Designed miniproteins, single chains, continued (5). Designs and how they scored, part 4

Each design is a single chain, and the fold is of that chain. pLDDT is the mean over its residues in the fold that is shown.

## One batch from the design tools (miniprotein)

Design m16111
Fold by ESMFold2-Fast:
Structure m16111 (fold): chain A 97 residues (1-97)
Amino acid sequence: MEKLEQAKKLADEAATSLDNGDYETFAEKFEQAAELLRQGAEEEEGKNPTVARSLRAAAEVFEQAAEYARKGDKNKAATYLVAGHLALVAAEIEREL
């Protein structure tokens, strides 16, 4: 899924922004990644509902990371960054089953 790969790239770039204290760029990239994941979920809904649900769950986690970054809560933003990365790995594994 090209959208999943694009979301992973944005999440990786966002991690660097968070480490540099650029919370605005972090939030923007995670919001873009969440949008891509929601689009991917819509594409999977009729073909693989389990993957669609996992992609929507990952999008929600990324949206939370962006919200905490915009509030200046680096610790929660970092926690949701890790949770989002794990959610993407789970969605990728479910696609291969």
Scores: mean pLDDT 82

Design m16112
Fold by ESMFold2-Fast:
Structure m16112 (fold): chain A 69 residues (1-69)
Amino acid sequence: MASEEEKQLILRLIGLELRKIGLELDLERLKKLDQSDPEVAKKIEELEKEIEELEREIEELRKKLEELE
């Protein structure tokens, strides 16, 4: 049975995964725009960095969930 702690970690993981999906969709939209535009290029870099940070948090949280199981 999933513990209350495990359930809270799962909910947080879902939240982070949804945030990552949202950023990936924004990134896909920006990549369809003219990438010679410096503002577009800057936003792409910002989103890629934010996605990398979220991936690290997701990996940490998944490892914690594995330890509880």
Scores: mean pLDDT 80

Design m16113
Fold by ESMFold2-Fast:
Structure m16113 (fold): chain A 64 residues (1-64)
Amino acid sequence: MKKMFGATIGAPEGRTYSAAEVARMQAAIDAANKAIEEGEKKGLPDDEIHRLASQAARAAVAAA
């Protein structure tokens, strides 16, 4: 688990999310971060990396 920047899913205005919502959001963030790291390793351009991250996040949300 990343505990630095953007790792924790915080509710705005102190609102609490349900466990299912937290799990879905966390899966999307994790998938996007993995896609970014993979793209950087391959030396892909920023546009391509962002595209892959968006696809991975959406797929993770759909599967969760």
Scores: mean pLDDT 70

Design m16114
Fold by ESMFold2-Fast:
Structure m16114 (fold): chain A 67 residues (1-67)
Amino acid sequence: SRKEELAKLALRVLAFEGRSVSLSDMAKQLGISKSTVRRAARELAEEGIVEIDEKEDVIRPNPAVAL
């Protein structure tokens, strides 16, 4: 979906800038479900761009990308 692609783009930009974001906050900002944000983040995690911490509700840049 367009919202899922927007979430992926936003997460790529945040990762490049070395910034973390909460799954809940991104879901609220984009007006999508937390599950949709998680799906986008999981695809980027597979690509090595971000790491997902479910317990802390945070998506973090992979250190290799934030260099």
Scores: mean pLDDT 80

Design m16115
Fold by ESMFold2-Fast:
Structure m16115 (fold): chain A 93 residues (1-93)
Amino acid sequence: LTQREIAEQLVEEGNRLLAEGEYEEAVELFRRALELEPTNAEAWTNLGMAYLRLGEYEEAREYFTQALELNPTNFTARALLTVAQGRLAGQTV
């Protein structure tokens, strides 16, 4: 397996954990995937989504921003970035 193939397997398992509500475990797998392949925009988007679900809106904002830097036309990452920014603005901190 190449580093890319290992990263893809980690993203797949992370997606499964994210779908099952295991957000902290999903974060760990997405971080490992990004250590191997930092240009994986899907992993950045899903890492942001996991943090959004954990209520960590600043981290979610940063990771969606990274996904958009890799794929500027990614509507999903843009929409989720708007959600994270809205949550941060609503908390006034």
Scores: mean pLDDT 83

Design m16116
Fold by ESMFold2-Fast:
Structure m16116 (fold): chain A 68 residues (1-68)
Amino acid sequence: MSEEEKLQKELDELARKAGEAFRNKDLETLEKIIEEIKKLAEEAKNPELQSLLEHVARIAEQELKKMK
């Protein structure tokens, strides 16, 4: 499996979990998901993938702040 395919699969799974946590107002799970996305961004060797991951994390953080 390519590095890009692995990252896409991990992002899809995190997006699914984030959607469930958002509907359930599970702030703790949302914070953990954001942290996992940030870790993936730090590990990404491709600048384009890193930028995408950072963008997703920022959107998730903004939504989490609105719920607090």
Scores: mean pLDDT 74

Design m16117
Fold by ESMFold2-Fast:
Structure m16117 (fold): chain A 85 residues (1-85)
Amino acid sequence: KLKELEELLLKAGEALAAEDLEKAKELLKEIKRLLEELGVPLLSEEEVLARIAELRASSSVKREEILELAIQVGVLSLEQYEKAE
């Protein structure tokens, strides 16, 4: 569901802005799960990264830290989604 994906992305960005990395990680796991349920990622890795970066603009959390979290939960790995047959 596009609206659920958008809401999860907003919440993940808010958690990152608040420097709540534990909450951000859980939200990224939910995003990954939703994308898998929809079959194919509705957003490109680039678009996901751009949205997260915009939402964390007021945070001291660096983009590299955000990328590490997203990779750990698999949301940025198109290869992981492709392996899920």
Scores: mean pLDDT 57

Design m16118
Fold by ESMFold2-Fast:
Structure m16118 (fold): chain A 71 residues (1-71)
Amino acid sequence: SEEEIEELKKKIEELEKKIEELEKRIAELKEKLKTDKSEELRKELLELEEELGVLEVELGVLKTVLKKLEK
């Protein structure tokens, strides 16, 4: 239904926004790591990159579902 397509589009937009926010935090943390060899920052970077990976997989699934519903 059109309602399911619109709801899915909103979920995709929200997820893309979360990914953009994570990418910004990762970029900032990578800049900090250029001058600070802290294990704490390295661990935080790993955790954020893992979270980003999960969200990118979720986004891919949602986009695949949307493509099937629109066709």
Scores: mean pLDDT 85

Design m16119
Fold by ESMFold2-Fast:
Structure m16119 (fold): chain A 76 residues (1-76)
Amino acid sequence: SAVEEARRRLREAAEEAARLMLEGGAPEEEARRLVEEAERAAAELAATYPPERAAELMEQVAELLLGQAEKLREHL
């Protein structure tokens, strides 16, 4: 389903962002928290919105997450 695919992409984006943060010198705890927050966000979106809208929002969050990780990497 679109939601399952988007949730998987969001998790992959969060894991990639966490990896970039760790390579940039961020604490393991902060990287782990990022992944946990992304998973919580996906669950809330899936519970709140219709599947198609939830998928759209999850993909938007994934894009924002990767953009923020890139900025953090530049500063660390």
Scores: mean pLDDT 81

Design m16120
Fold by ESMFold2-Fast:
Structure m16120 (fold): chain A 83 residues (1-83)
Amino acid sequence: SNILEAEIELGMGHLLMAVAELLKKKGASNEDIIELLEKSIEYYEKAIELASKSDSEEGKKLLEEAKKALKEAKEKLEELKKE
């Protein structure tokens, strides 16, 4: 279902964000962290697409969560890309 798929995509995004934060604390390269953040953003964008196809309360909640997560991921990516 679109809801289950959206939940999986959202979860993958959250997992990659957690990995990026851990690797950043361990001194990983900005390039490696950027790749993880970009992949996380792709998962959040897919979660938004899938959640948007549902008229359910669950779909609306997933959409709001995915939009918030996307914004936070993009803000972190922009900060890391600053020269």
Scores: mean pLDDT 88

Design m16121
Fold by ESMFold2-Fast:
Structure m16121 (fold): chain A 66 residues (1-66)
Amino acid sequence: MTIVGRVTGDLNTLIAAAIAMGGIPGVEVSVEGDNTIVGRVEGDERQLQEALDELSSFEGVEARVE
């Protein structure tokens, strides 16, 4: 499954959120167009929920499952 996080904050928010999501086992992270974080989840529902919760914990980040 793929998670998309759109960042309306500054570059520091983008970097911090991307690093945090990349620390979750089974999640592959990429950054698209300087304001979008894309996470591919290869794990189970727990890893999907952890990645969603992590992105949603950042102010100025809107996270959804695609």
Scores: mean pLDDT 78

Design m16122
Fold by ESMFold2-Fast:
Structure m16122 (fold): chain A 64 residues (1-64)
Amino acid sequence: MKSELAREIAALYVLAIGYELQGKTDLAEKLRKLVDEAITALDNGDYETARKKIEEARKLAESA
């Protein structure tokens, strides 16, 4: 479970870099913030909050 969440976070982080390179800076910043919050939750063992932040990031990416 932890390794799956970490992989999802890594994928979203790469996606945020991609958006920044495309000039979608606002979207990239919002995505990076959600990823940072997910990392913090994961580091604290709060898998529920980490999953919630990952889902918010995925929905944001889908709207882009």
Scores: mean pLDDT 80

Design m16123
Fold by ESMFold2-Fast:
Structure m16123 (fold): chain A 63 residues (1-63)
Amino acid sequence: GEKEELEKRIEELEKSIEEAKKIDPLVYEKYGPKARELLEKAREALKKGDLETARKLIEEAMG
């Protein structure tokens, strides 16, 4: 369902952030922590059933 699709998107973004950290730690330092914070909030929104808030937070994490 939509919740599973959003959870998958969060997982893919977390993987991308981890890869970015390995490639360029300086870029990760600047953008990574905020992106991780947004994805954590997105996971909390999904747990509450707030799919709209979760989607917005995921999009913000993507830049």
Scores: mean pLDDT 81

Design m16124
Fold by ESMFold2-Fast:
Structure m16124 (fold): chain A 63 residues (1-63)
Amino acid sequence: AVAEAQRAFLEALRRAAELARAGDPEGAARTLREGLAAAGVEAEVTPEQVAAHADTLAATAAA
């Protein structure tokens, strides 16, 4: 269901932001890819992209 996919994605986004801020951008990128896949989205996410956008990811997850 859409609600389940949205919840899974938001949980992945929150965990990815936490990992990126803790200095694990590889783990953050992997977590985001898994969350996107669970939501039915196939997308490339790199550790550098997550590190560069860690603050935005955290703000989005908190909203």
Scores: mean pLDDT 71

Design m16125
Fold by ESMFold2-Fast:
Structure m16125 (fold): chain A 59 residues (1-59)
Amino acid sequence: GPTEEEYKELLRLIGEILRLIGEIFDLELEGGSEEEIKELEKKREELMERMKELEERIK
């Protein structure tokens, strides 16, 4: 099973992804910059890929 460190890293990545989702949502509601939204979406996708890699490793 996953180590405490691996589990903590997984939770950290999930938290960062959720934060980015919230930031994107806020920017969309407030009429933020399309470029800023695209940058945050790219960061979210990168973190989701990292999370997937970690999940595969700790299975």
Scores: mean pLDDT 81

Design m16126
Fold by ESMFold2-Fast:
Structure m16126 (fold): chain A 62 residues (1-62)
Amino acid sequence: VDDLLIAILNIEDKKKREELLKLAGKLVESKDPKEREKILEEIKKIGSKEVVEAAEKVVEKL
């Protein structure tokens, strides 16, 4: 159970949820710290506070 995935799945806006799921996938698959920072900034632009906090925790563990 991934806190980031749960936070994204709780978003009622289908288009926003789909975009955040794509960004979360890219974040987890990325091997480059600079790429992860760019993806995190994109998540911050469209994500809820809960999604952003969960995404920041994912980056900290990578």
Scores: mean pLDDT 77

Design m16127
Fold by ESMFold2-Fast:
Structure m16127 (fold): chain A 62 residues (1-62)
Amino acid sequence: SFEENREAFDRLVEATLRLMQAYLDLKEAIKKGASPEVIEELQKRYDEAAAEMNRAAAELEK
């Protein structure tokens, strides 16, 4: 339905914004020469955000 598609689209938008923020956080940490442990934590957050965006995008294919 329109309502279901709207909610799915809103979820994709939110997931995309989270992915962008995770990318910026990771980029900033690398620029500042953060420790490998910090880089690994931010890389994990980026990967999780990317997976969430892919899941949200798949919802719109239905």
Scores: mean pLDDT 84

Design m16128
Fold by ESMFold2-Fast:
Structure m16128 (fold): chain A 81 residues (1-81)
Amino acid sequence: MEEEKEKRLEEARKLVSEAQTAINKMLDAARQDPEKAREYAKKAAELIGKATYLQTGNKERADEVRKRAEEILDKEIEDLL
């Protein structure tokens, strides 16, 4: 069980890294293509939510974190316009 938890945490870290890459692409796209930036923001939020699920095993918590991440990223795009 502990080894399975460690493997899930490692997978979660990889998802967070992918989310960071998506956020960087979002920032690059925000001023030239806001619609494309929103696609990257949604992808990043989904990856963050999935990582939270892997860390906690809690679907409700994962959904909460995903929604909050999406709100934060949407605001960041708006602030860059």
Scores: mean pLDDT 82

Design m16129
Fold by ESMFold2-Fast:
Structure m16129 (fold): chain A 58 residues (1-58)
Amino acid sequence: GESKVPPAELSPEQRELTREIAEKLRAIGEGVDAMLEALRAGASEEEAKKLGEEIAKR
């Protein structure tokens, strides 16, 4: 058990919604990170956008 402290009062419905939001945020974060890496490597804005779109569509 990882219940060391009382967690936030989350309903089953809220837990499901939170998981969905977390998955979406994770995908967005991966896209942003890839865009930043491409820009740091000297890629153009167009190339960075294309990479972000490819990751986001996953």
Scores: mean pLDDT 72

Design m16130
Fold by ESMFold2-Fast:
Structure m16130 (fold): chain A 66 residues (1-66)
Amino acid sequence: MDVEKLIEQLKDEDFGVRALAARKLGEIGDKRAIPALEEALKDEDEAVRKGARGALERIGVKVEEK
């Protein structure tokens, strides 16, 4: 449930909420978040993109910088 709520927060209007959601998803390490975090890598805000990248790396997904 908490993971699903955080996945929803990755689509929030507030970039701060999206950045925090990405960080928390990385700390939890639940693989269900991977597709949503991959979408967050394309976010307009740099903090959200960095959060998503860090989260994916914590979960064990290799992220290429490009």
Scores: mean pLDDT 79

Design m16131
Fold by ESMFold2-Fast:
Structure m16131 (fold): chain A 70 residues (1-70)
Amino acid sequence: MPISDLEVTETLARMLSAVTALAERRRGASPEEIREAVLRETEELIARLDLSEEERRAIRRAAEEIAEAI
């Protein structure tokens, strides 16, 4: 099965975003604080990985979707 590096990285980004959002929500953070925490963790992930522009866009969109859903 052709699982691309992009697909793997996007899945990991979605999981990180979901875990971050759930952890913050359980601590009583506001929706705005949850969004800020998710976006901060996402930018740190992007900064630490050697990612293409396409991968960076996919990760940022995934994080925004998770932040909006919480």
Scores: mean pLDDT 77

Design m16132
Fold by ESMFold2-Fast:
Structure m16132 (fold): chain A 99 residues (1-99)
Amino acid sequence: NAMEKEREKRRKELNERIKASTDAFLAEQIKRGDEFLEKVRKEHPDDEELIREAERQATVDIIAETLRHIGAEFSYWIALEQGKSEEEAEAVRDADLAA
């Protein structure tokens, strides 16, 4: 029925927004990590141990920050599905990101 189609459309639009936001955030985190690693390699080209540690830390940071972002976006989605306003859902997301 018409109500089911509107519900499906809203869920699809929300899923597309979350995916686009997450993809953009991940791309930015990877870029920042690459810039950091390039700087470390340029400043300390012969320090293999320091470079390896920097590579591990950059990977951990990218994963941790991306997972945090995904969690916050799902908190926003859950709040909207529970009938909260967009403003209230944004407050929930911001609180999750601050935690």
Scores: mean pLDDT 80

Design m16133
Fold by ESMFold2-Fast:
Parts: structure tokens; C-alpha cells; sequence
Structure m16133 (fold): chain A 60 residues (1-60)
């Protein structure tokens, strides 16, 4: 379901946010683009996607 897909996407985002401080610059850039694509593909609401991307950027 859409709700299940969104939940899995949010869990994946939280995992990457936790790993962000240990990422190289290249890993950061690749994972940032992957997160953007994941949020688009799983139709995550824009406000939620923007908050998670901000959190990822601040964690790195």
C-alpha cells in the first residue's frame, strides 16, 4: 500500500541520516540524490521530504 511504501521510505531515510556523519563527500552526494529520488518515487509529501532532506544535510 502507499502507506506501507511511505513508512519504508521514511525508515530508509532515518537510516541514511544516522549514517550521514560517516559519509565521504561522494557518498553524501550520491545518497542525497537517492533520497530525493526515493521521496519522489514513493510520493512522500513535499513538506515531509524537505524536513528529512534538511535533517540529512544537517547530520552530514
Amino acid sequence: SKEEDQKEALEAAEYLIEKAPSMSKEEYEINLERLKKLFETKEIPKEVAEELLKKFKEAA
Scores: mean pLDDT 83

Design m16134
Fold by ESMFold2-Fast:
Structure m16134 (fold): chain A 60 residues (1-60)
Amino acid sequence: GAMEEAKKKEAAERARELERAGVRAAIAGDEAAVERYKAEIERLLKEVGLSKEELNEILL
């Protein structure tokens, strides 16, 4: 329904922010932060039933 769509969009936007932060952390060599961001992304995706592949489609 519309509520499910809104939750997926919100989760995708949050995941995008975390992916950007993860890229910055990787450039800085902060591997611990990269792993933390990956875990947060996976957590968000599980909550709304999105796969990483679906996330990439929404963000592009």
Scores: mean pLDDT 78

Design m16135
Fold by ESMFold2-Fast:
Structure m16135 (fold): chain A 65 residues (1-65)
Amino acid sequence: SVEDKVAETVYEADRLAERFTPEQRRRIAELVIKTFEEIKKVTDPEEQLSIIEKTRAEIRRLAAE
């Protein structure tokens, strides 16, 4: 369900945040800023969601390094 996916996402974010190094936090902050700027240029909600999902995947990838 949507609620399950939201809960899973929050839990994952909390776990990642606890283990972030200053370098990882900096890279994630840059990625979030770039994502926000990309979303501002897009009017289609589905495309906005696609951009958010790509960013989430990259955050997970960076956290795994």
Scores: mean pLDDT 70

Design m16136
Fold by ESMFold2-Fast:
Structure m16136 (fold): chain A 65 residues (1-65)
Amino acid sequence: SEEDARRLAELLGISVEEARRLLEEARAGADPTLLLTRVVVEKGVVLSPEQGREAAAILEAARAE
């Protein structure tokens, strides 16, 4: 959803467009942990444990679609 894209963008410090692409990959069956690892490594994002859990939950929900 648009709410999920906006929240994921806030959590990861990325654009809403980038968050939408992550959600599309999750819906296509990509593993949420691998998606988060890619964002952390490639974009230098630092997440608290709470932020990481919330972002993973959003991506897991998208994968279930």
Scores: mean pLDDT 82

Design m16138
Fold by ESMFold2-Fast:
Structure m16138 (fold): chain A 68 residues (1-68)
Amino acid sequence: SMEEIEELLKEAQELIDKGEKVPEELLRKIAELMGIPLVVVRAAVAEARKYGLSFEELVKKAVESIKK
C-alpha cells in the first residue's frame, strides 16, 4: 500500500541521515513494493549517502525511469 511504502521510505531515510546501516530486508521490501530492482534501491542509498541527496526522491525518480 502507499502508506506502507511511505513508512519504509521514511525509515530508510532516517537511517541514512543518522549514518546507520539500512537493513537488507527494508531495502528488499521497498524494491518489491515499488516494483524496481533491489540493486537500484541499493544504488539510491549509496547516492544519498555520497551526495547528500534525498533517498525518497532518488527511488521515485528510478520508478519513473523504469515505467510509468
Scores: mean pLDDT 82

Design m16139
Fold by ESMFold2-Fast:
Structure m16139 (fold): chain A 61 residues (1-61)
Amino acid sequence: MEREETLTVVDPENGKVEKLSGILKELSPFFAEFRTPDGTIYYGLLSGDKLLVTRKEKELK
């Protein structure tokens, strides 16, 4: 089930920690898809309100 959430997104590739709002889709208790309004899709480990990014994609269209 998809829901609107604000998460602390931790990107280890660029060292950035940002608070972002978007659509959260929990794929498992530990793994989630997070889609932001700019068309970036983050995949990563979910721990409370934090998402540790493992993969980023751009939404086509």
Scores: mean pLDDT 78

Design m16140
Fold by ESMFold2-Fast:
Structure m16140 (fold): chain A 75 residues (1-75)
Amino acid sequence: SLVEELEKVLEKAKEEKAPEEAIKAIERAMQYVREGNLEEAIKELEKAIEILKKAGHLDLAFEVGKVLQKVREKL
């Protein structure tokens, strides 16, 4: 599920000490996916990707991007 994939990315982000803003954006995206608000989930995932890229967490940004693509496919 999308939530399970986001939980895995969130766990990895916490392990790698990613910026708190990126962690919170992923958590908000998970909540929006649970609520069926995919448009807001996309905005939060895009925000997380930008923060992660600027912080040099390129692998995490790529993983978030894969989930973002799957969310877009459900619109």
Scores: mean pLDDT 88

Design m16142
Fold by ESMFold2-Fast:
Structure m16142 (fold): chain A 92 residues (1-92)
Amino acid sequence: EEEKLKKQVEVVALGEIVRKRLTPEEAKRFAALAKPAIELAVVEGKTEEALEQLKEILRNELGLSEEEIEELLKEARELAEKVLEEYKKLLE
């Protein structure tokens, strides 16, 4: 359950990190493409499939290198861990 939640938060975090780095016009295009992948993770719980779809969008639509994609994934994992740790503190 915790692992599944962490992966869902990671997918959402990845989307937010990418959105903040784009122009408003690019962010709209990214949001339209990424929405089905985020819904796969959050609604269906298919986090691995969602991550693969997001990687494809980053590679094919935004033209990012594999190194840039791996760095974004690292940042998303770190953000997800930080968010969950803050929630644990609130629950004591």
Scores: mean pLDDT 80

Design m16143
Fold by ESMFold2-Fast:
Structure m16143 (fold): chain A 42 residues (1-42)
Amino acid sequence: EVKEEILKLYKEGKPGFEIARLYRKYGLTAEQEKEIIEEFLK
């Protein structure tokens, strides 16, 4: 799932522009972005 792929990029320290590109590509909502960040912070 897209959420797991983006979470992996956060954990690997990928540049923010790569992460933002995926958010735009899949049309993720602010709530979905927040969920991914919360999962990363765990």
Scores: mean pLDDT 73

Design m16144
Fold by ESMFold2-Fast:
Structure m16144 (fold): chain A 50 residues (1-50)
Amino acid sequence: MTPEQLRALGEAAEKIEKSDMTPEEKAQALRDIANAPTPEQARKLAESIK
């Protein structure tokens, strides 16, 4: 992963922890961000988390 993807994943992890999503939904969101083919898509996925 690029440094930008790692940063986006870290920020998303904090948002996910504060969300009321199920543990499975949280795990899926983190996997989707980590597996994003570009840093831009990783950021968009992170932004979708409230």
Scores: mean pLDDT 73

Design m16145
Fold by ESMFold2-Fast:
Structure m16145 (fold): chain A 82 residues (1-82)
Amino acid sequence: VVEELRKKAEEFEKKADESPDDLERARYIGQALLYRVVAEMLEALKKGETKDWNLEATKRILISILEALGFPEEVIEEVKKL
C-alpha cells in the first residue's frame, strides 16, 4: 500500500506536468503531496516508529482526512486493516 501511494503521488505529479490548466495543475500537485504525506505516516506506523502514538486514534484521524479529501476506498480500507 505504501508503494502504491507513492506511485499515485508520482502519477499525480506527472498529470500536473501534462496539465494545460494552471488551476488543474495546482490541484494535481496538492493531491500528490497528500499521497506522499499519507505514505510516510503509514510507513512510520508499520515500522513501529510511532510507539508513543495511539494506533486507533491515528487510524481514525487518517481515515477522516482521506474520506474528507475523497481518496480511493482501497486506500481507506488499507488504513483500517492496520
Scores: mean pLDDT 72

Design m16146
Fold by ESMFold2-Fast:
Structure m16146 (fold): chain A 66 residues (1-66)
Amino acid sequence: GASAAGRAAVAAALAGDAAAAKRHVEQVFNESGPAAGATVGAEAYRAAGGNAGGRAHKDQGMRLAR
């Protein structure tokens, strides 16, 4: 479910796997809608301290909010 995908996105971001984090954020987007996807993208970036893929997570959060 979306909750499990959200946790997976944060875990992937913390592990430095930007591609996996993006994929999990997209799953949340598809299951729970754009607002939930944007929120998870922003949370993944924040949890990693901007570490996992650096700006890639910030960019994904902004794009999903649009």
Scores: mean pLDDT 67

Design m16147
Fold by ESMFold2-Fast:
Structure m16147 (fold): chain A 60 residues (1-60)
Amino acid sequence: KEEVIKYTLKASKAALDGNDEEAERYTEKAVEIARKLGDPELEENVRKAYETAKAFAEES
């Protein structure tokens, strides 16, 4: 649970900084942990957070 939030924040920050490779790696870790917890809502929230950060970075 806490690890999912940690990696999600790291992924979002990396995406905003233009570090696409790091953003992808952290997103994959967060999704994997959420999936192991059996929480599909948490998994979807991680994916949406990454998409939002990526879209925002592209507009800047």
Scores: mean pLDDT 76

Design m16148
Fold by ESMFold2-Fast:
Structure m16148 (fold): chain A 85 residues (1-85)
Amino acid sequence: SAEEALRLAERNARAALEAALSNPDLSVPEAAGLALAGIGAMIEAGLAAGVPAERAAELEGAGGRAGRLGRAAAEAGVANLRALP
């Protein structure tokens, strides 16, 4: 089902994010890149799972905007998390 495909994609994206954040050998841009790739895969899985056309268009638009805004936010988030005591 669409919900099952999204849930699996979210689980995989979370695992990739956790792996990137917990690896201190990855630079901040590298870790942010992996996080954004996981988000992109989740959006693609939702589209492939037959999300209604209006929701698919919204996800595509959000994906593009999230890619631009999310890169800066992901880099800031990774840097802040790695700076925590």
Scores: mean pLDDT 61

